# Ledger of designs, part 8: designed miniproteins, single chains, continued (2)

Each design is a single chain, and the fold is of that chain. pLDDT is the mean over its residues in the fold that is shown.

## One batch from the design tools (miniprotein)

Design m4247
Fold by ESMFold2-Fast:
Structure m4247 (fold): chain A 60 residues (1-60)
Amino acid sequence: GMAAADADGDGTLTPEELKAIFEKNGVKLTDEEVEALMKKYSKDGSGRLTFEELLKLFSS
């Protein structure tokens, strides 16, 4: 179908979006766990995770 919201093409995810994705995959993350993942994969501490980093997590 036609997508009106294609602004997310830059491939970055907020902590809330990461948490929601993990919940869809049957994993419940606490806010502390989300922050730990952001620190682990966000090298510059920007508080965001790239889509590539997320795929790497699930690809393994």
Scores: mean pLDDT 67

Design m4248
Fold by ESMFold2-Fast:
Order: sequence, then structure tokens, then C-alpha cells
Structure m4248 (fold): chain A 75 residues (1-75)
Amino acid sequence: SELEKVQEEIKEIQAELRKELATLPASVAQQLLAAIQDRIQQAALDALRNNESELQMAERLKRILEEGLAEARAA
């Protein structure tokens, strides 16, 4: 299903994000992780307010993680 595909992509992005964060100074990694967690919480609240499907919520999470990975790679 589309949801299963997005969930697998999320797992791959999370694995890459973990690798990138491990290469950064602890203070930088902690700041980036905190920012990503804040974005995830905000997206979850927006999804609840907008009555979004599980697929729409997964798509939001994927985008946040992709952005976080890009930020980690640029740091």
C-alpha cells in the first residue's frame, strides 16, 4: 500500500539521519534533534486539527525527516 511504502521510506531516512547525527558535535546534534522533534510535534497537532489520514500524517513526517537529514548533512 502507499502507507507501507511511505513507512519504509521513513525508516530509511531515520537510519541515514542517525548516521549523520553521529558524525556531528554533540551540542549541534542535540540542537538539530530538538528542532526536528518540535517540528514533528507541530505537524502532529496540525494533522489532528485538519483531520488528516494516517497517510497524510506519514507524508508530513517524511518531509520533516528529509529536511532534518538535509540540515544534518549541511552542518
Scores: mean pLDDT 88

Design m4249
Fold by ESMFold2-Fast:
Structure m4249 (fold): chain A 60 residues (1-60)
Amino acid sequence: STVTLHLTVEAPSLEEARAKALARVEAEIAASTVPQRITALEVEEVAPGVYRATVTLEVA
């Protein structure tokens, strides 16, 4: 099944925001007993230094 997550990250650049979002989601995946995989990641600046990450996961 497909799950969409929304994350807010503070970072000095889009590259750093993307890295922070990916690290958070990968840490949660590693801590989970349920197999899941990132299939899409979108990161956009919503305010200066504030980014919204939209992560799509397959949970099978």
Scores: mean pLDDT 83

Design m4250
Fold by ESMFold2-Fast:
Structure m4250 (fold): chain A 78 residues (1-78)
Amino acid sequence: IELSPEEREVLHERAGGLQAEMAAEVAANPDTPEAEVARRVAERAARIAEELRESHPRAAELLRRQAEEARRLAEELA
């Protein structure tokens, strides 16, 4: 999917925020199973995609695909 510069910037900011949030949670609870971490990434990426669906549809599409991949990873690690 080809992103506009604006959509690319929004995607980078939102994905970076999710990554930082997840890193902080894992650091606080290092015993959290990898499957659980992947599931949380899937849920949160899907929520961000829905939030961006109308304003930044291409960024939303990439985040939706990220959520799908994280969901598959959670199943694999479970």
Scores: mean pLDDT 83

Design m4251
Fold by ESMFold2-Fast:
Structure m4251 (fold): chain A 75 residues (1-75)
Amino acid sequence: MPVPDPDMAEEVRREVERLLGIPVVSAEAFVIDDQLLAFVQPADREDPLGVGVPRSASPEEIARKLAEEYRRERE
């Protein structure tokens, strides 16, 4: 069962805002077994961005991967 990690979600939200220079209106993080799933909702999109990482990943690594997803989707 996924376990919420609100502290990780808030750190990732702030780092994604810093990397993208746009508001991020929400973030969620869930721990499932040895994985962490992180989601952010940028203000300029209707659909959230998500990434799966090992539980050992830092907020900075997670935010970097989410910023890469955002750039890929923007083309």
Scores: mean pLDDT 80

Design m4252
Fold by ESMFold2-Fast:
Structure m4252 (fold): chain A 64 residues (1-64)
Amino acid sequence: GALAVRLAHHYYGIPEAVVREAIAMIRAGASREEVIAFLRTVPAGARLSDEELEGLVDALEKLG
């Protein structure tokens, strides 16, 4: 939801629209690997480590 979008933007610098798309992908049944690959296509996500991206996707799965 809205809290997950705001937290991801605040802590990871990912645009809110990109976070909302990642949540939509998760709700549509996309794999964790597909969501991570999508996040890597944007400059903010490409700057995150594998551990940070996995932590972000875990948080979006639990809060979205």
Scores: mean pLDDT 78

Design m4253
Fold by ESMFold2-Fast:
Structure m4253 (fold): chain A 87 residues (1-87)
Amino acid sequence: SAVSEAALAAARGQLAWLGRLVAQLASTLSPEQQARLRAVFAEYRARVAALEARLRDGELSTEEFRAEMRALQQEFGRRVAEILAEG
């Protein structure tokens, strides 16, 4: 549906924005911080893909998908902040 497509587009837009933000910070990060950020992003992409699949397969409603994406964004934000704080 258009509502589900909008939710997917919003989630992808947020992921792209966060990726660009981290790329801008990369020059100020230690190799250890860079490795941890790559691992966190790989996990985040996999979890987003799993939620997108569950939405498409009808296992999640659009509202449940949005709630799960909000929770994932909060978790990802905390993990990135922790890595950046270690510098």
Scores: mean pLDDT 79

Design m4254
Fold by ESMFold2-Fast:
Structure m4254 (fold): chain A 92 residues (1-92)
Amino acid sequence: SEVDEQAVALVEEARRLAKEAAELFKENPDDEEAVKKALELLERADRLLQEAAPLIQQSSPEAQKRVQEILAEMLEYLKSVKEEIEKGLEKL
């Protein structure tokens, strides 16, 4: 189904952006330009998830399961970002 393929593709792209953002925070926590880029990537990921939401609701149970797996992986990248932000705040 095109709806299934589109829903999965949007969420996979959001996960990719979240992973890139997490890596930028980890490698360059004190670089203002890298932090700004990471935040822009997270904003783009959020927009993709908003676009995916109605497609996920219309998708098959198999596609919904795949989306849940991708979102779980994305959550781990977001946890990594949160940990780096918390470390930065401890230095203030």
Scores: mean pLDDT 84

Design m4255
Fold by ESMFold2-Fast:
Structure m4255 (fold): chain A 99 residues (1-99)
Amino acid sequence: MYEEKLHLKVGESKTLSFDLPAGTYRLTLKVLKGEARVWVFYSVGNRLVAVYDSGILKEGEEFVEDITLPEPGTLTVIVSNTGLNNEDAEVELRLEKVA
């Protein structure tokens, strides 16, 4: 459904927002260079339903999470280069409907 390669400078974060129908979605983040962390928030209106956190991902590491939305809602994905290693990051982000 969605695929993007992101370049994140030291300390940079990118926020992506998806309004999605009910279903199961696979989020994949692969770190090609540097270090990154991804936060995922599932919200229905003003209600926060679920939060996912990859922790710090190093070069070559991948975060894969299947996120089930029982109700239509918003999936907010924050990809951050925390700046801890003082290096720019390159990541591949994919969001696919799997069910």
Scores: mean pLDDT 85

Design m4256
Fold by ESMFold2-Fast:
Structure m4256 (fold): chain A 60 residues (1-60)
Amino acid sequence: SMEDEVLKKVADLWNRYLRGEITEDQLLAELRKLLEESTDPNVQVMLQVAIRLLEQRRKE
């Protein structure tokens, strides 16, 4: 499903970020793109929460 495809992309981006292969800025940009493309409310909420937590972490 489209939801499964988005979740796989999120998992890949997160793993790449944890390995230091992409920056926090790149992760945030890609998550925002997925949010814009997503039509599933549950996926949208998950992405919004992830983006917010990452943005708060950067501010600290």
Scores: mean pLDDT 80

Design m4257
Fold by ESMFold2-Fast:
Structure m4257 (fold): chain A 73 residues (1-73)
Amino acid sequence: SARAGAAAAGQAVLEAVKAGHEDVVRAQLAEGKAALPSITDPEERALLEQLIAIAEAALAGDFEKAEALIAAL
């Protein structure tokens, strides 16, 4: 499902930050933010907005917030 796929992507983002791959996550975050205006499907847009929030929380070192956001997907 789209939500299960988004949850897996969110978990992968969190693990990438924990592994020290912050540069990769920052690049993905920038790409996701750039893509938001072109997404016409409301569900896809909402899932990308949640993934952006997960990436921002993880990059800020707020792993508790990132985990809570993933659980809410």
Scores: mean pLDDT 86

Design m4258
Fold by ESMFold2-Fast:
Structure m4258 (fold): chain A 67 residues (1-67)
Amino acid sequence: SKKEKYEELIEEMAKKHGIELSEKARELVLKFFEGLSIETIKLLIENYPEGVRELLLAAKEVAEEEK
């Protein structure tokens, strides 16, 4: 499904940047991307890797604050 493809991309990004995401953090990243196409997300990963890294770290921090 489209959601499964988003989950795979999120896991690849996290591994590439050496960031461990909780289930809650992954849900936050997914919500951020849910309005974007898979192709758009791939372009963001390719052209704005630092911005992607910051998003993953922010999601991790927000998820920890909610616990």
Scores: mean pLDDT 78

Design m4259
Fold by ESMFold2-Fast:
Structure m4259 (fold): chain A 68 residues (1-68)
Amino acid sequence: KEEAEKLIELGKELLKKGKELLDKATTREEVLEGIALILDGIGLIIDGALLLEKLGMSKEKAKELLKT
């Protein structure tokens, strides 16, 4: 569960950085980088949400599943 929450928070940070980069973007490369960060952030949030549903248990169970 804690690992899933960490993924979601990381995803939120990437979304924030991507949005800030897009707002300040002046080149095509900067626009693409901002979009990539936003997409990566969304992916991490989705993965974290799915992991929360699957785990429903303690940090120990989450650690066990990641070892496989």
Scores: mean pLDDT 72

Design m4260
Fold by ESMFold2-Fast:
Structure m4260 (fold): chain A 55 residues (1-55)
Amino acid sequence: SLRIVGVRVVAPTEEEARARLEERLRELGAVSAHIFPPVELPDGRWEVGALAVVR
């Protein structure tokens, strides 16, 4: 069976946030994911999120 899991990460740069998200999705064993557009936070950090499909 498949499940949908929300994932969210924050990092100092957009590239680092995307890298952390990709690592997190791999650790979860995600078979696919919808990655939302990254958001720059007021303090200059970056947030990225995804809906991951996991077995």
Scores: mean pLDDT 87

Design m4261
Fold by ESMFold2-Fast:
Formats: C-alpha cells, sequence, structure tokens
Structure m4261 (fold): chain A 104 residues (1-104)
C-alpha cells in the first residue's frame, strides 16, 4: 500500500520503531494524511523532497551539498529502488543523481 511504502521510506532515516507521528513529521505530512495515503500523497512527498534537495544544491556550498546527501540519500534510495509508482521512482532517481553529481 502507499501508506506502507511511505512508512518504509521514512524508516530508512528514523529507524524501524518510529511512531506514526515521527514518520509523518519526517515525511512532512499529518498523521491523518499518512493513514489515508494515496498516490497523490506519495507524489507530493517525493516532489517536496526533490524541491528541498534542489534548494540545498542551489546554494553551491559544500555544507549544503553534504547536508542534502546525509539527510535525503536513504529515503531517495528507497523510493528509487522500491517504489511501486514509476513517476516516484523516476523523481527519486533523478534527485539522487543530482546529489551524486554535486558531490564529485
Amino acid sequence: SYRDELIEAAEQQVGPNATDAVIAEELGISVGTLRNADEKTLLEVIERIAREVNELLAKKTVPAIVAAAIRYTPILRYFAEKSENPEVRKIAQETLKKIQEALK
């Protein structure tokens, strides 16, 4: 389910025993949105992460690039490799590639 995918993605960052409240905070959504997660919720979460990464990388500073890499690589890798939605997978793959390119 989309809810299970969002939980598993967030757990890459916050660990496997996190509460729904901690998971929702990590994803930038409400607990209610997490419980009723649909394809739109999944797309909104990955688009928010992509925007945040793009904003950090746009600063063109080593601290901002490193912060983007540490903060978002685990969740982006999960979506890129395991998302059932091909658009989510594509956005995650493209965003992860931007981080990897900025780090060289």
Scores: mean pLDDT 87

Design m4262
Fold by ESMFold2-Fast:
Structure m4262 (fold): chain A 75 residues (1-75)
Amino acid sequence: ASEAERRAGRGAALGAKASSGIDPSGETGEEAYKNLEEAARKGREAGAGGGISALQMAKEAGADREGLREGANLA
């Protein structure tokens, strides 16, 4: 799958958590952001994250850490 598809998948996973009664806002935005980065890093180590990670693509599109953190807190 493309990095754009992986980014959409991560957004869907956060939405699924919210809809399943798991409140993602229970994590700080900093923790949510670090969890996404750690998942991307582990994917690369496992050979599953070839190319640019979804988080890096989001940053290239102008989504900075503050924006990602605030989005996580509001989700």
Scores: mean pLDDT 48

Design m4263
Fold by ESMFold2-Fast:
Structure m4263 (fold): chain A 85 residues (1-85)
Amino acid sequence: SPIEELKEQIDAVVELRSSKDLHAQIAGKLLEIGTILDIQLYLKQNPEKAEEIRKKLLAYIEELLADPNLSEGARAALEKIKASI
């Protein structure tokens, strides 16, 4: 489903932004921007379901943010994605 695909994309952002590899960190920052744009596009294409989509994505992001071991890079990325919803 499109929501599951967006969640997988968010997971990829978290993984890349948590990497000790500088190239992976840069890729994670680019994917963060792409993920924000994909979420905005999906919301725009589904205005009648926008609140349901926001609720599901925000719940997932909050679950990931609740991890006390989350890297600062991944946390910053998730906060930016959250703020865009």
Scores: mean pLDDT 91

Design m4264
Fold by ESMFold2-Fast:
Structure m4264 (fold): chain A 94 residues (1-94)
Amino acid sequence: SEEEKEFRELSLEAEIELGMLRILRALLELVGEDEAGRRLAAQLAERIRELEEELKRAKKEKDIEKLREILERARAFVRAALAAVRSGEPIPAE
């Protein structure tokens, strides 16, 4: 019961964070006419793809610990992406 609730909540929160990244990418593609904006949009596209693949696998395996890790990474990336937009600098390599 509690594990099923945690699984549902973590899955939803991870999807919300990914949704935020997708919206940010779409905005950068529409309004980011400079090289920095295009580079950031490309970095977002790649990271979103990787996180989506990992999330899909974690959901299939019902791996709560992996869901927590994915959520933490997604949240960190949202913060990094917003900082990059504000500074005009690319997201640091990982």
Scores: mean pLDDT 81

Design m4265
Fold by ESMFold2-Fast:
Structure m4265 (fold): chain A 89 residues (1-89)
Amino acid sequence: AEEYADLAIEYIKKGDVFNALFYASLALKEALDRGDLETAAEIYERVAQAFKEAGYDPAAYRFLAISAELRGDKETAEEYRKKAEELVK
């Protein structure tokens, strides 16, 4: 999970969104296969931060929303989803 998350962040920094999303999905799958929702949420947070630093704010907020949802924070998840939608106008 961590190895794939690090690769996803590296590809975000390079502007390769396709490979970033591919490796992020692999990191998530490994965490979910272990039943580790907290690690899955942490992976989404790390990927979101990398997207934000790269200037992809809508993608960053979408990933933050998923992280909040995985932690059971539905109110924060909804706020981040709304923020992501506002930014793609």
Scores: mean pLDDT 78

Design m4266
Fold by ESMFold2-Fast:
Structure m4266 (fold): chain A 66 residues (1-66)
Amino acid sequence: DDSVRRTLAEADRIRQLGVGNGAAERLYRLAGEHTRRLARERPDLSPQEAVRLGLDLASRELFLSS
């Protein structure tokens, strides 16, 4: 599926944004991981929607993990 392939590419791109960015490295890494998972679980989402949801999930995870 072309949509899944594009979402996986966006997951890798978001993860790379955290590389060398100490203040946000964990956030972008987690967002990329969630976006990659969403590519498999929610192929109905556009790449932009998957990235936005991935960032929201990563932010919640960071705030709720003590």
Scores: mean pLDDT 77

Design m4267
Fold by ESMFold2-Fast:
Structure m4267 (fold): chain A 70 residues (1-70)
Amino acid sequence: SLSEEIRKRYDEILPARVKELVEKHGLPEELARAIVEYFYGRITPEELLEVARKAGNKGLELLARYDLAK
């Protein structure tokens, strides 16, 4: 499908975007990766919730919980 093709293309560029977020915004790499991957539909809300909890990011934890509950 088109979504699968887009995901494969993003596999090539997402690592660079994650590094940019870490360097510019000082985010932990795990958190930056989760944000980028969630935004592009690469991970589930459940996976985002786990990373947000480990990183202590309450905003992303609430976002993931909301997406799971709605």
Scores: mean pLDDT 74

Design m4268
Fold by ESMFold2-Fast:
Structure m4268 (fold): chain A 80 residues (1-80)
Amino acid sequence: SELEEYKKKLIALLREKGFSDEQIAKFEKEAEKAKTINELLDIFIKTLLEHKNDPRTLEELSPLELDILKSLARMQITVS
């Protein structure tokens, strides 16, 4: 499915960015509950923030910043 393709590509991207096996496993576990690509991207952005020790939640990001981060993730895993 499209959702499974996105999961696979995001996992590969996390590996390329130097995320640990533990961080990737946590992402995979949380991602299995995602019902849409948008929910999957929310989990991915949360994973990036946690890795950077950024204390902000998704709700504390501006809508523009969240959209930019999601767009960058999509561009890194697909032709847009």
Scores: mean pLDDT 80

Design m4269
Fold by ESMFold2-Fast:
Structure m4269 (fold): chain A 66 residues (1-66)
Amino acid sequence: METKEDVLERIRELKAKVEADPSLTEGEKQILLAELDYIEDRLRSGELTVEEAVQRLKEIEAYLES
C-alpha cells in the first residue's frame, strides 16, 4: 500500500514527465498539471484519500502511455 508521501513523490515525478513530454501540446500540459495540482492539494488537505489519489494518477499515467 502506497503512503501519502509516496503518492506526493509520484505526483512530482509525473509533473516533471508531463512538462518534459514533447508529444503534448501546451494546452494539454496545462490541463494535466492543473489536475495533478488539484490531486496534490486535496491529498495534503485530507479531502482525497491515498487510494483515491492513486486511482486518479493511474488514469493520468495511462493517458500518457497511450
Scores: mean pLDDT 82

Design m4270
Fold by ESMFold2-Fast:
Structure m4270 (fold): chain A 90 residues (1-90)
Amino acid sequence: SEAEEEAVLGLALALFLEDVFKEKEAAKLLREYVERHLGVSPEQLAAAEARYAAVKPKLEEELAKLSEEKKEEIKKKLKEETEKLKKLLE
């Protein structure tokens, strides 16, 4: 279903945020949002981990091509989105 695919993508994004961007708070809040609104099964978690593992090398390569200024811009936007997500979970 679309909800199952959205849960898998959200969990994969949370893994990317934590591992590559080191944004642990954003990753935690996104996982909590997915769990509360979409639900998380062991199968969805495994699918998310597999999807993330498959795309991680390409994501790291693309991130390495970005300037430090652009990386800082992305981190700033992630922090802003983290605060918005935190308000949604209140």
Scores: mean pLDDT 76

Design m4271
Fold by ESMFold2-Fast:
Structure m4271 (fold): chain A 81 residues (1-81)
Amino acid sequence: SAEKRKELGELLQELRDLALALGVDPAAVIDAVVTAMDPSASKEEKEAVLRALLAQARAVGTDAALLARMEEVVKRIIELL
């Protein structure tokens, strides 16, 4: 639906901002967002890149509140796929 696409777009923007704030490589952030928006990518591929992005953020990030919010955002994006 249009409402789900709008929510997905807003969550992907928040995901990008959170991952960059946590110190994740911008190239990895771009790849994850592009894959999540790609209609030819499988749900499994989209979920894998989103979970990999979260794992990278956990490895480099020190802000527990931003990490917790990013985990919620990733979970909600996967629910919308």
Scores: mean pLDDT 87

Design m4272
Fold by ESMFold2-Fast:
Structure m4272 (fold): chain A 86 residues (1-86)
Amino acid sequence: GRLPSDEELLAHARRVVAELEPRREELSPRQLYQLLVAQAFLAAHAGDLETARRLLEEAKELQKKYLIFPNAIEIQLIQRTLELLR
C-alpha cells in the first residue's frame, strides 16, 4: 500500500496529542504508548532531537513492560522519527 506523507503523519500525531495529552494521567499503557510515539515524531519534526530520543526510549520501555505491539501508523511514526534523528 501507499506510505503516509509527512503531512498525513503530522496531522495524525497532532490529533493524537490533542486527544490524549489532556488525559495523560488517566491513560492505559497502550494509550500512553500511542501518545509518546506521536510526541516523539512531533519533537523530531520540530528539530527537538533530544526530546524525540527521550520519548522514543520511554515508548520502548512501555512496549517491553506491557508487551505492546505497534500498529501500522505507529510503525511509520517511529521509522520517520528515526530518519529525522539521523
Scores: mean pLDDT 88

Design m4273
Fold by ESMFold2-Fast:
Structure m4273 (fold): chain A 96 residues (1-96)
Amino acid sequence: SSEEEAILKLMDNQEKLIEEEAKEIIEANPELKKKVEEIKKKILEIIELIKEEGILTYEEFVEKYPEKYEELKKLEEEWLKLSEEIREKKLKEAEE
């Protein structure tokens, strides 16, 4: 359906956004490269699973793959923690 095509396009756009954000973080913070690449890889693997299984709704994802949903939540928390570490580093550099 057109709805399926729209969802697949949104997933493709999300993958591109994750790649771009990771690249920008690594270029500005090369010491975080390994951590950023690991989180990115795991998020992209989950998106690929969703695409391969033809999952079109959040509810279906949570029902079929509750463990993957929990993993995604933890990855989102790790990404937020990275953002906080970057912010703290920038604040310290601004004080020098």
Scores: mean pLDDT 75

Design m4274
Fold by ESMFold2-Fast:
Structure m4274 (fold): chain A 81 residues (1-81)
Amino acid sequence: SAMDEIDALINEGLAEAVARNDLKLERLLLYARTLAHEGRSPEAIRAALEDMARKLGLSEEQRARLEALLERIEAIVRRAA
């Protein structure tokens, strides 16, 4: 299912963030998982994560990783529709 693919994607990202000791991406990914499980739209997930990212102050590398994750989530949801 789309939810299983999203959960797998987020868990992969979480493992990578933990391995790098990237607490900001870990926090963002945990929040993304919560919003996805609550049935929030991809647009609502993006808006919430972009707001949190702005408050956390991400590096360019962290922003690129977040953007790649958001695009992959959006692609999964669009394929499932």
Scores: mean pLDDT 85

Design m4275
Fold by ESMFold2-Fast:
Structure m4275 (fold): chain A 88 residues (1-88)
Amino acid sequence: MTRIERGLNKFVDRSAKIDKLSSQEKNIAYRIVSIVVKLDQGDVSGAKKELNKLLQEFPEIKKQDLVYTLIFFANLIGVPEEKVISLF
C-alpha cells in the first residue's frame, strides 16, 4: 500500500462520516488532495498552478488556513511539510 493510498483511506473514512459536506467543500477537499499528490509525485509546477487556481476561484479561503490544511494532509500521506511551504 502506497503512502497516498493510506492517506486517502484515512481521509475518505473521515469524510464519509460528514454527510452534510456541501458540493463546494467536497470540490475544495479534492483540490487540496490533488495539490499534495502532485507534490508527492514531484510535479511542483502542477501543484503551484492548482494552488493558484484554487485561491483565485475561492478568494474567501484565507491563505494561512489553506497552508495549515495542506500541511495536515501532507503529514497524513508522508509528504514533507517543507514541500508545501515551498509553494508559497
Scores: mean pLDDT 70

Design m4276
Fold by ESMFold2-Fast:
Structure m4276 (fold): chain A 81 residues (1-81)
Amino acid sequence: ASEEEIKELRELSRELARELEANRDNPEKAMEIAKRYFEYAAKNLSKELAEGLALAIVFELQRLYGPEYALEFREYAKKVL
């Protein structure tokens, strides 16, 4: 992965974290936000970086909402990649 891609991933991760916190009381909206950011990464970044973001999202969704939301996102990410 290029330094530019790594920088973009860091900016995406910060923005995603901010939007998830703003919507933490709404799991459905948080899931939509997570999917949107992941789709952007999968389309514009290397597969390795997109997979890294997907893993980070899975852990965060599990922490906030439990394993069912983490599993839903993981299965979605597998179809996009």
Scores: mean pLDDT 85

Design m4277
Fold by ESMFold2-Fast:
Structure m4277 (fold): chain A 91 residues (1-91)
Amino acid sequence: MELVATGRLDASNAEELRRGLTEILSRNEEVTLDLSQVEHLDDAGVDAIVDAIAANPDTKVTVKTTDPEVARRLSEAAAERGVDLEVVLLE
């Protein structure tokens, strides 16, 4: 399954992102999350994504991003939580 996120993922919608992503990951064995069209992703958005993945250890997740800072933050957050996450930088 491929999911495309758009717009802003910030502290105000990070909770909804975490819940929605957790539900989707629980129903799928393999998910690609495309963040290439996200205009802003802050630390709360990164934490929401990594928390949802950590809650679904049986789901293989790949995250695509065009932002090297986002890629770095995702990798760091995943490592801190012991999460296996593939990050693909699209530039």
Scores: mean pLDDT 81

Design m4278
Fold by ESMFold2-Fast:
Structure m4278 (fold): chain A 108 residues (1-108)
Amino acid sequence: MELPEEVRRLMEVEGLSLEDALDLAIARAMGLGGSLETARAVREGELTGDTEAYIEALRGLAAEGDDRSVALVAQRAVAQGADAERLLETLRELGAEAGVAAVRAALA
């Protein structure tokens, strides 16, 4: 599978690492803006302890992004301590099977 277009663009144009590009894409999806400083706060879990913010990001990505983007954000949310049951409920409502599989794998 290919990387999401936004992640690829951030790596190729802005020169970001894969981790920084993913974190920035997640921060943008969560409506937190496009700064690398915001992306680092998301990575450190400072802004990502809120399960509702991740749910909002997953809904947006499911509408606009591919299954890969949804799966990566869902996996990141579990890693940051978000409520896995609420994430699974939302992903099932969206029909995002790759996201459901990613959350279950992250919990194993």
Scores: mean pLDDT 66

Design m4279
Fold by ESMFold2-Fast:
Structure m4279 (fold): chain A 85 residues (1-85)
Amino acid sequence: MEEIERLDEEAQPLHQQAIENAKKAGKLEEVQKILAEAQARGEALAAQGDLEAALRAMLEGAIEVAKLAGNEELVKIYEEMLELL
């Protein structure tokens, strides 16, 4: 758990930069769609009590956004978080 928290803290500034880079590349609509779909899946799973599956769904969306932004370092961080689940 502590290691996932550390990785999340490292990912936060890179995630913000990835969204900003996607906006500059004209991919904002695609990013918003990915994040909305991930959030909807995460909320549905959390409502069923499956917090691990909810976090996995959110991380999968975050990885897709990071790939769209071309941020390979951020993709690596999120993939490590997924493997710790």
Scores: mean pLDDT 80

Design m4280
Fold by ESMFold2-Fast:
Structure m4280 (fold): chain A 96 residues (1-96)
Amino acid sequence: SVTLTASGAKGSATVVFEPAGPGAVRVTLTAASGVDLVRVLVLNEAGEVVAEALLYGVGASAVLEGLAPGRYTVLVLAFRGTEVIGRASAELELRA
């Protein structure tokens, strides 16, 4: 599993990525302070968005499906209103 915290001066959000079966990953918002919304983007090696999710509160989760085995970048954006107040990214490796 991969844990990311998107933090800034105005707040933070922590998400956990866990395997959810072949070609799938579950993302869960486990903690948030000063954050209204978390947007999660999954980018392939070409930088193309292949999956996304919106998480609205602590305990919210989404399953991102249909992913081929390979390396991805996950980008987590924490919002207050329309402002991005925190950002984090990590590499995610998905196996067959």
Scores: mean pLDDT 85

Design m4281
Fold by ESMFold2-Fast:
Structure m4281 (fold): chain A 81 residues (1-81)
Amino acid sequence: AAALTADASAYIAQAKAGDLVALANAAAIASQLQALGDYATAIALFSAVIDTLKANLASNAATAALIATLNNNIAAASANL
């Protein structure tokens, strides 16, 4: 849905300011879109969250684990696309 995509984009913008909770909220919206059958939008949002993590947050074990989880979500969404 367009409203969910707009909310996720706003959370990604907050995450660029260092808000890890905003990234979790964006990922949750992507999972909700996947559950609704919007696999293409879900994949795009999971990818945007990963790119934001790589570009704007320090690399550490927690970040690596989160990226792995998001990649698994992309793989699941892609299998249904």
Scores: mean pLDDT 69

